# Designed miniproteins, single chains, continued (2): the designs that were tried, part 44

Each design is a single chain, and the fold is of that chain. pLDDT is the mean over its residues in the fold that is shown.

## One batch from the design tools (miniprotein)

Design m5605
Fold by ESMFold2-Fast:
Structure m5605 (fold): chain A 76 residues (1-76)
Amino acid sequence: MSAAERMVRAGEAILELARKKGLSPEKVQEIERHVEEARRDPEKAPLHVTRAAKIALDGGISPEEVGRAIAEALGD
């Protein structure tokens, strides 16, 4: 996978984790918007995925759960 494809996949994993953990629809929508922006602008994908992760963390998901979801999605 390209670096941009890996970033988008990481963002998708964060979005799925947020849905699974029952974050509010508003928080899930914010994460989804950042994942879509990462798809539209690959050069800014790391920024958007970082913002998606921050929203998940602010919503009460642990750094360990975020890291695990990303690692599982990337096949690590």
Scores: mean pLDDT 84

Design m5606
Fold by ESMFold2-Fast:
Structure m5606 (fold): chain A 71 residues (1-71)
Amino acid sequence: MEEAEELARRAEELAGQAMRALAAGDTAEAVALFREARDLAVEALRLLGWEELIPAVEAQFDAWIAAAEAA
């Protein structure tokens, strides 16, 4: 449980860093950080047993990545 919570917290931190990188014009860094945050979020869901939520979470992060790539 705590391991999944730690991974989720790290995913949130990386997503926040991605938003800041995007605001600074570092689009490539933002994309890389969103991808890493997505992977950590997915792992947290697996540890919690909420695998049914993984496709929706992946789709959400992929949308953010696509938006960053279009910026």
Scores: mean pLDDT 82

Design m5607
Fold by ESMFold2-Fast:
Structure m5607 (fold): chain A 94 residues (1-94)
Amino acid sequence: SITSVIQQQSSTLTQQGISNINSVGQQYNVPSSQTNQIISQFNSDVDSVTSGMIQMGQMFNLSTDQVISQMNSSYTSLQISYIGQIQTIGQQNS
């Protein structure tokens, strides 16, 4: 089902996002407590995006390809935003 595809893609993208956030946090010497707070916010936002995509996919009969494309776009935007926040914290702590 479209819901199963969304859930599997969400799991994969969330794990990749968390890994990237941790990596950037380490590169910029951001304390683990602050990095973990950013990860918590990222997880909350990805849960909201995933729920929204499930609703839209069902309501508008979106294709699997359309849903995956939109999820990739949304998760990339979230990752860029949160990585930017970590970089800013790292620079302020320098």
Scores: mean pLDDT 84

Design m5608
Fold by ESMFold2-Fast:
Structure m5608 (fold): chain A 86 residues (1-86)
Amino acid sequence: GLLEEAIKLAKKAIELAKQGKIDEASKLVLKAIELIEKAVPDNLEAQIAAGMALIHIGVAKLLGKPEEVAKGAKLIIEAAEKLLKE
């Protein structure tokens, strides 16, 4: 499903972030956010997680800190896994 695909993409983004690949990792987090929004458009917790992940991506790109993309990806994984348990 869309949530499982979002988790897979976000996990891959963490691996790419560990390699310093900020742009490539960020693209995967953005795609994961799109999948979550498509799956649960009215879910406030998911929208908050997406917004926070976007802030982390912005910080990563502005400051050259790939660890910030990993933080954003972890928020997306946490939100999607919580939604799968509901």
Scores: mean pLDDT 88

Design m5609
Fold by ESMFold2-Fast:
Structure m5609 (fold): chain A 84 residues (1-84)
Amino acid sequence: SEAELARRAAEAYRRAAEAAEDPRVRRVAELAAEALELAAEALETGSEELLKRAEELAREAEAALAELSPEQQAELARLVLEAA
């Protein structure tokens, strides 16, 4: 299900955040994990409020990702892939 996929993705980002040494990389991973966790809950409950909050956090994660250097972006991708 979509909720199960979102939950698995959230777990990967949570593990990436725990492994991240760079606080900027950690912040992006934490925001992505929270957005995916709320999206999974919204899909399971039908909550429009949770979906809206998930979308807001996803936008914050995208903005934070855009502020990362190419090296920081590569590190985030590596950590997420290793966690998945």
Scores: mean pLDDT 89

Design m5610
Fold by ESMFold2-Fast:
Structure m5610 (fold): chain A 85 residues (1-85)
Amino acid sequence: MSDITIERAKELEPHIEELGKFLEEFGEVDSYTVIGTLEVVIELVERYKEAIEPLREPLEKITKSKNEKIKELALKALEAMKKRE
């Protein structure tokens, strides 16, 4: 990992923490925003795996969602995280 990538990962840490709290609190209330957020997380997994690791627990919780699209995207994000291991 390059120096620049490590520094970018550190800059993302506060935003990732906020994102995790958002997913836990609003996962079943604001479906549109949660879906968009999960799509961004899937893209971030490819570039910033270490920075997004705190999202693993919130993602696992929302896989139990009654919203089929949210559940599908959360599972995709978790699978993408596994591929980087």
Scores: mean pLDDT 68

Design m5611
Fold by ESMFold2-Fast:
Structure m5611 (fold): chain A 70 residues (1-70)
Amino acid sequence: LSEEQKEKAKRAAEALLKAAEAGDETTAMVAAWELSKIPGAEELGRKALEAARKGDFETAKEYAEKALEL
């Protein structure tokens, strides 16, 4: 990942984590979708989006935390 891609992934992951902690399904899905469009973070974003659609905010939070480690 480039530094720009890492920064975008970090911002998307932080937004996802905050939305998941608040139980905000719409914001969590948007953040996860943004994460899924970042090269190198696509799989984490897709998994987080699937979790958010199911209302599984704990799993969405786990994928956000993994994305922050990129």
Scores: mean pLDDT 82

Design m5612
Fold by ESMFold2-Fast:
Structure m5612 (fold): chain A 60 residues (1-60)
Amino acid sequence: KIEELRYQAEILVDKLKESPSENAIKAAQELAKEAEKLGDYETAEKLIKAAKEAGKEIEL
């Protein structure tokens, strides 16, 4: 379960770096909440940081 979440987190972080989008940012925020529920605070912080950086790159 935790391994699956980390795998999804890696894919999503890469997606945010290559092609940032509002949908990807929202997905990262949702996955970060799930990581926190599982006690994986390091993965949650990575997702939040990637989402924040992607938000700065997007012109809304």
Scores: mean pLDDT 77

Design m5613
Fold by ESMFold2-Fast:
Structure m5613 (fold): chain A 60 residues (1-60)
Amino acid sequence: IEKLKEAANKSQEELAKKAIELARQLNDEELAKRIEEAKDDEVELRKAAKEVLLKYFEAQ
């Protein structure tokens, strides 16, 4: 059970880390903060990550 929790937490942390990095590349510190605050809420984290990905592709 500990290993299952670690795997789930690692996936959440990796998603949050990548989303925060993309938000910072966009110079959107507010979005990066929002992702940090949402990291324990899978639904909100996914929404914020999707938003940052869309903005990142548009900014390229």
Scores: mean pLDDT 71

Design m5614
Fold by ESMFold2-Fast:
Structure m5614 (fold): chain A 85 residues (1-85)
Amino acid sequence: AVQDPEALLAAAKARLAANPNDAEAWVNLGKAYLMQKDYESAIAAYEKALALDPNNKEAWLNLGLALLGLGKIEEGLEYIKKALE
């Protein structure tokens, strides 16, 4: 089933209010923004997730997808390649 971005956004924000160092909650926040096509907010959330967990391949992949959404094709493809290594 397709995830509800509003529910995911609310759940991620609640987790981050309790623990701002929850890397998975930052990934979920980024996913919610990505689903809403808010690429700039998605990028910021994924950058926070990667600062906490730099080996999170899902965060690298989705950061690349958000960059593609902003038209930053070259940068987006580099991050996607890192995720696939």
Scores: mean pLDDT 85

Design m5615
Fold by ESMFold2-Fast:
Structure m5615 (fold): chain A 60 residues (1-60)
Amino acid sequence: PKIVAKEDFVGETKDEAILRKGQVIPVKSYEVKDDEYIEFTTESTGETLLVPKKYVEVID
């Protein structure tokens, strides 16, 4: 799967992603935690990060 940033997002904590509009991130897995957040694990580093779902689109 891939996560595509729909808008710029700057996370406030180390557990949150930092994304630029149009950025594409290959992910090993993702989970919708609730109505607000997606948790995803990157393919490149294996790091697990959170992002508000309104800022991203998931492409399988």
Scores: mean pLDDT 77

Design m5616
Fold by ESMFold2-Fast:
Structure m5616 (fold): chain A 60 residues (1-60)
Amino acid sequence: LNLVVEAVFDYEAKSDDELSIKKGDKLLVLKVVDTDFVLAKNLDSGKTGRVPISYLRPLK
């Protein structure tokens, strides 16, 4: 997918496969996991994990 998005809200990971994000973080979306989550890489920390789709917005 390789879509760059921005976190619009803070999110705290609830499991080992989830990624904590802060509002304003830039993320690379790697794939859609389900209707609620994407697999993304945080471009600031380099960490990868699932994040809620509703917490992200495209940068275009």
Scores: mean pLDDT 81

Design m5617
Fold by ESMFold2-Fast:
Structure m5617 (fold): chain A 86 residues (1-86)
Amino acid sequence: MTVKVVLNNANTGIAMTALGGAVQAELDGGELSSKVSGDQITLTVRNASQKGKDGVIQGARGAAANGGTLEERTDGDVTTLTVTGP
């Protein structure tokens, strides 16, 4: 499955927390890629395991707890987690 984390207006704490989850998903056999476009960072993990997906979701929730908001959307086998900073 594919898991995406979209970080909008992320401070260092939000960005590092979300990246930690994505890196763990890569270590669990996923394929991590990143894209930066202005104030938006997109982390994409392809071929994520269920454990990897759960780790990315936990990372995004932790990132949002650092003063942001979280929106989760699933469309087919793609889960997108949008974290918006303050």
Scores: mean pLDDT 82

Design m5618
Fold by ESMFold2-Fast:
Structure m5618 (fold): chain A 58 residues (1-58)
Amino acid sequence: GKIYEAVAAFPKTTPDEVALRVGDRVEVLEEIDDKWVLARNLDTGETGKVPKALLREV
């Protein structure tokens, strides 16, 4: 999928989410809805849902 950069930290609050640190590279695998994506954090190797608003195209 397309590679994005996390512009804000995101804590993991549910088992289906993935945590983000500022500057983490994220591959978007699938759009879930207009607010959430299924993504892989390339720096941690974790896969789960993250808010789309925290991602910037690189």
Scores: mean pLDDT 83

Design m5619
Fold by ESMFold2-Fast:
Structure m5619 (fold): chain A 65 residues (1-65)
Amino acid sequence: SMEEKRQEMMKLSLEYLDLLRKTMDPETRYAELGNIQSQLAKLINEGDYEGAIALLRERIAELKG
């Protein structure tokens, strides 16, 4: 359901923010947040929660890899 997708997106957003705090200096973190926020806002405004989830998973994997 859309509610399940929204909850998954929220969980991934929190995991992504936690990883940024642990892995990046403040300056790099702010630049990364600016870039992903623009992309996430576009996807969310279009109702593409699956795309938003995919983007968050990709960025989390990059930070862990």
Scores: mean pLDDT 82

Design m5620
Fold by ESMFold2-Fast:
Structure m5620 (fold): chain A 72 residues (1-72)
Amino acid sequence: AEEAYEQLTDEEKRVVELFALGKSLEEIAKELGITPEQVKELLDRVRQKAAEAGVTLEDLIRYVLKKKIEEE
């Protein structure tokens, strides 16, 4: 999961973090200044990069949530 996350762009990392926090596509789009369609495209790209590293999008979400807990 860590290697897959490190392969993400800064935009893709922000999308994954916001998605992990339960934000809607519209809320993520507003925060990043893009469209909900572009957020979906970024999530699809994240899913592909995760698969290339042998993990799922759900594995990346768990990694991000764990990392946020460790930042206490």
Scores: mean pLDDT 78

Design m5621
Fold by ESMFold2-Fast:
Structure m5621 (fold): chain A 74 residues (1-74)
Amino acid sequence: MDYSKLKGKKIGYRGDNPDVAEKIRSVGAVPVSLGGPDSTIERLLKKGKIDVFIENVDKIDEVLDKMAKTGKLE
């Protein structure tokens, strides 16, 4: 899979799971560990502190592959 479209993108995820952070780094993206309510995540997206937020970390590989194929961040 070509992950060049994800290189340097700031990808937010909930919690501090090191496996999730490692998967995000493996595609050349920057993992951003987030805690707290959805309102905090919305604020960070609006301010450009993260480029995308992945809500379901159990599907992290599928989400990253989909973004790489389409070039579209959610």
Scores: mean pLDDT 76

Design m5624
Fold by ESMFold2-Fast:
Structure m5624 (fold): chain A 67 residues (1-67)
Amino acid sequence: LSPEVVAAVLRAAKRGLDLADETGEDPQVAIIKALRELADEYEKQGKTDLAKELRTVAENMEAELAA
């Protein structure tokens, strides 16, 4: 994991936890949503590799949650 991906994942985790606290949503579900939202933001900025990595993290978390 590159430092940039780690920093982005931590940013998404904070966003997701804040959302879960506000809405009462499951923290894991909220973090997955935050990862996807942040990936879309980075893609719009032309950071396509970072966006792809964040989507992969979200997909892996979603798969683990479904298992």
Scores: mean pLDDT 81

Design m5625
Fold by ESMFold2-Fast:
Structure m5625 (fold): chain A 67 residues (1-67)
Amino acid sequence: MEEELLKKAEELVEKIKDPNLSPFERETYLAFLQMLLALAKRDPSASPETIARLEKLVEEGEELVRK
């Protein structure tokens, strides 16, 4: 589950990097990415390493959307 969750988060960051996306579409993907992080933080079985990786991916997505 954690590996699948990280894979989905990485796919979302790659989608945000697409220069053909509208700002609204990037915000939508970022919101979904933030939701994945929130779900992971609420899971007592989630490893601190997985949460840290998701936080990094969210930060990357936020930086890309702000540009």
Scores: mean pLDDT 79

Design m5626
Fold by ESMFold2-Fast:
Structure m5626 (fold): chain A 87 residues (1-87)
Amino acid sequence: SAEAEKYFELGRDLFNSGNYEEAAKYYEKAIELDPDYADAWTNLGEVYFRMGDYDKAIEAYEKALKIDPDNRAAQLNLARVKKAKAA
């Protein structure tokens, strides 16, 4: 989990600097080490949302919610992506 958390942190730093493709890779590495890492799935969804890939964003948020149904960030972001896709 310590290694997964480091990859998560690197992904977040890349996301904050606008490097979405690289951010996705590091969130995926975190998920490979810890498949139940709900925050990594939530952030991967946000990356795909920013890149305009609404279907991948929805899949990632739904995986986060299967792990943690009370994840408020994933709930709100899933609703936002579905609204954006319908527009």
Scores: mean pLDDT 88

Design m5627
Fold by ESMFold2-Fast:
Structure m5627 (fold): chain A 62 residues (1-62)
Amino acid sequence: MDTPAFRELLQAASDLVAAAVELTVAKRIGASEEELAELERRLEEEQARVERAEAALLAEQA
């Protein structure tokens, strides 16, 4: 399948993994509460993006 919805899902999933790794590293090195809060917010945004991309793909396949 080579649809815009599928490509967006792959990109969103990749960005989510990157955000999760960055947050994990920041926690391990003792980053500031402000930095951790920003990274957690970004992770939530990327999770929401994956959910939207998945919903769009499912709607397109229906």
Scores: mean pLDDT 82

Design m5628
Fold by ESMFold2-Fast:
Structure m5628 (fold): chain A 70 residues (1-70)
Amino acid sequence: KLDEEIKKLEEELKKNPSADVYYRLATLYLLKGDYEKAIEYAQKAIELDPNNKRAQGLLNTAKEILKRLK
């Protein structure tokens, strides 16, 4: 389940914080419908790896969805 996958990645983040782990957390929160957390984690992924085009794309998608919901 998504919550178990999120918990596992949050544990991994404490051991080895990386752009990939942040990006994966952003993806799972996006799937859960928590767009604000998806944006937060995507921004952290980009902060660690500014050339991460996948994280940039996810950030733009999550922001667009959140904007339409408000």
Scores: mean pLDDT 83

Design m5629
Fold by ESMFold2-Fast:
Structure m5629 (fold): chain A 80 residues (1-80)
Amino acid sequence: SAGDERNALVAQALKALGEGRGEEALELFSQVAAPPFVEALREAIERAEAEDESVEVGGVKIHRRAAEVAAEAGRLYGAR
């Protein structure tokens, strides 16, 4: 279904975001998310690059803001 395809793209985008591939994440989200969300994500990526705050997942440091945006995207678009 369209929802299943959207959830798959969101999951791929969240994985890209978690791996530091912000450009890929933006491209994937631009296909399934409303423009206001894509702009908010772009701003979050820019600010994450400027922030010193990070969290460790599996021994890898990721920007806290990227993790927060990923969680919100999962809530809005059904990716978990």
Scores: mean pLDDT 62

Design m5630
Fold by ESMFold2-Fast:
Structure m5630 (fold): chain A 68 residues (1-68)
Amino acid sequence: DGGAEAAKLAVEAAKQGKEAIVESSTGGKVVARGSNPTSTTAAALLAIGESDGKVIVEVDGEKKVFEG
């Protein structure tokens, strides 16, 4: 559930023209931009794929932590 919620936050931020930085506590970091659909897809996959750690999403300098 946390991974799906993190993915939703990143996708919604990108749709609003913001950059969403998605980072896994076990490794991996993706910057999602609405102008680059590949980056948004990669960020969502990173968030959903994290099962054993935490996903951190940063939008406008605000960090939110999600459990995998």
Scores: mean pLDDT 78

Design m5631
Fold by ESMFold2-Fast:
Structure m5631 (fold): chain A 100 residues (1-100)
Amino acid sequence: MEEIEKLVEEALKLLSEAGKTLPEELEPLAQQIVHFLLEGLHLAKQGKYEEALKKFERAIEAARRLLEQARKMGNEELAELIEKVIELLKKARELVEKEL
């Protein structure tokens, strides 16, 4: 659990940093990622690992969509931040899968 919490906290910090340069049009995608991460962490803390896994998977999909938009806009700094977020979320998902 402590490792999952640290990965989620690190991802949230990177998303907060991304938010400083994020176009307003992409804010709903960033908010969706945050929402799924917080829900996934909450479910994992309750031992609902199968449900938590689904939330982390949805967070990864939303992050991939945000990455695609950042790349289309030529925003390399945002793209790098979101790539780091995706890697952290993949690690968090794998830790949740180990609890199943």
Scores: mean pLDDT 86

Design m5632
Fold by ESMFold2-Fast:
Structure m5632 (fold): chain A 89 residues (1-89)
Amino acid sequence: SSQQQQIMQQYTQLISQYKSDDSKVVQILIDMMLDTDPSMQSGADQAQQLYQQGQSPLDMMNIMTGTANDMGNLITAQGIHQMGQAYQQ
């Protein structure tokens, strides 16, 4: 929907703004996941754990995209993919 596209655009802009701050990028990712699907709390916890274990934000986003797809959360998976593209710009 246009509402979901607007929300995703806002999170993508935040990634572009804060992409030099890895901890902020991780927090923005977690906030987006929970905003799009509150049932993603376990996924958010996994993302935080991966970052603490030394995974880069890009590697973490790739892993979390797979996790979201496996859980059937296609909107969240698409959102993580778009954020990864913004992070690389």
Scores: mean pLDDT 78

Design m5633
Fold by ESMFold2-Fast:
Structure m5633 (fold): chain A 78 residues (1-78)
Amino acid sequence: SRAAKLEELKKKAEEAGATYKLEYEVEYYDENGNLKKHKETLYFTEEDLPKLEEEIKKLEELAKKLGLEFSYKISKVK
């Protein structure tokens, strides 16, 4: 559901003309149990910033609990 919320924010931002971007990197275990890293960039509007920050904090806390690395950067694009 967290990934779905971030994807919804991306779609909304593309429609509205994104003013911010989120770059994140997260560790995960693949289907074979190998530790891998996923890196992605998402675009969002200023209106969605508080919701995005809340979801990112939840992901950060979950990664910490699981012993996985998580990092992110939010920057303005317009």
Scores: mean pLDDT 74

Design m5634
Fold by ESMFold2-Fast:
Structure m5634 (fold): chain A 64 residues (1-64)
Amino acid sequence: IEELREKLDEASLNMDVEAFEEYLEKLKEYRIKWAKENGKGTEKDVEESIERAVASLREVVARR
């Protein structure tokens, strides 16, 4: 988990959208499982947060 988070931050800093999406997808499975097991949000909430993060990075790259 922490290793994936570190790689995700690195991809974000390098504006590598493909790597960023790949690491978010791996973290998504972990987040959905954790949320369901601990009653902390829904699968939809996790998916929406990921979509928002990817859209944000794409916007930054597009503003070039």
Scores: mean pLDDT 73

Design m5635
Fold by ESMFold2-Fast:
Structure m5635 (fold): chain A 58 residues (1-58)
Amino acid sequence: GKIAKAKYDIISTDPNYLSLKKGDIVEVLEDVNDAFVKVKNLSSGKEGIVDKDYLEEV
């Protein structure tokens, strides 16, 4: 899949959304809609939904 990097520290209290640390490398698994993607954090192996604006393509 596409590889991206978290632009910011993201803390989510919603279990459907993934918390990320700035600089975390993620794999894009699928598009949810125009604003959100499902990703896998390659460091933790955790999956969840992230806002596309919080990710930078690498």
Scores: mean pLDDT 83

Design m5636
Fold by ESMFold2-Fast:
Structure m5636 (fold): chain A 51 residues (1-51)
Amino acid sequence: MKEKLKEYAKEIVEAVKAGDQDRAMEIGRKALEDGVDPEELAKEVVKEMNK
């Protein structure tokens, strides 16, 4: 689960940096469907954006 969490967070950050909001939303939904906790996902996205 931790590895998937980081991978989804990185993909969301890359989509946001590319200006692709639709892709970022789709990746987030896939993560939730894959059982990722939304709060943990949000925390990891914030960490990835601060790098």
Scores: mean pLDDT 78

Design m5637
Fold by ESMFold2-Fast:
Structure m5637 (fold): chain A 56 residues (1-56)
Amino acid sequence: MLDPARVEAALAALSPERREILREIGEKLREIGDKLERALKGEEVEGIKPFGLYKL
């Protein structure tokens, strides 16, 4: 059984639920950007090769 404080915390988490989804998407995009930048600098990054941009 959840007490009222835990329920309120869960509702607060639900409130930013959609905001958290957008945050996670933004975070993943930033990670991709960082890895791509490293690949462009001629570094091999896991999942990304520093070769032509035309190849995925």
Scores: mean pLDDT 62

Design m5638
Fold by ESMFold2-Fast:
Structure m5638 (fold): chain A 80 residues (1-80)
Amino acid sequence: SWEEVYAKAASRMTEEQLKEADEILEELGEIMRKLSEEEQQKFLEKVKELLEKLAAGEISPEEFIERLKEIKEEAEKLAK
């Protein structure tokens, strides 16, 4: 489930890293509200893939946060 993937991913992060990731996700969510349903689905899928990779230990928490920032920048550009 999404909850299991999120819990596993969260367990790999420090409290500070989790707070930073949550802040970026909140900001991304606000940006995504300005996008089409199709665009929102694509960004949700990108975030899900990153969470799954972090949960599996395929990427570091630092890399996860950096990639999450890149996704946010992409969404900002698309939102104009």
Scores: mean pLDDT 84

Design m5640
Fold by ESMFold2-Fast:
Structure m5640 (fold): chain A 66 residues (1-66)
Amino acid sequence: MAEERRREAELLRVRHEITLQVRKDYEAGKPDPLAQLYRTAVEKGDPEAALALMAQIRAEAERRVA
């Protein structure tokens, strides 16, 4: 129970931090921060973070073509 609870809290915090960082990097004109974060999540072997980043990448792609 404790390990599951800590993992869930950690993942929620990481997702929130990624969202804020992507927004900041986008406003600063940095190139494709979502792609860099996705690569890092995959390299860490964090599938939940990778899935959350995939959702953000898709949303950003849709936003760019709209």
Scores: mean pLDDT 63

Design m5641
Fold by ESMFold2-Fast:
Structure m5641 (fold): chain A 75 residues (1-75)
Amino acid sequence: PPTLSAAAQASQDRGLAVTRAVNEAIEEVEKNKEKVTVEADGITIEVSVDANGTLKIKLYSAAGEDLGTGYLPLP
């Protein structure tokens, strides 16, 4: 099986931590209908719901750089 370098392993661990934090924030927003801000491994994650019930997920780097925005419909 392939062995990951220390840098590759750290990147994978960061991705898993961010994914978990996003899922928890989505669950909290669905329950409370309020904006939730969480941080995982230096990445700031903002989850909010707009007037149409669409989830907005925004990611910021540790330096405050905008990493992107995603949208998901609420069930």
Scores: mean pLDDT 70

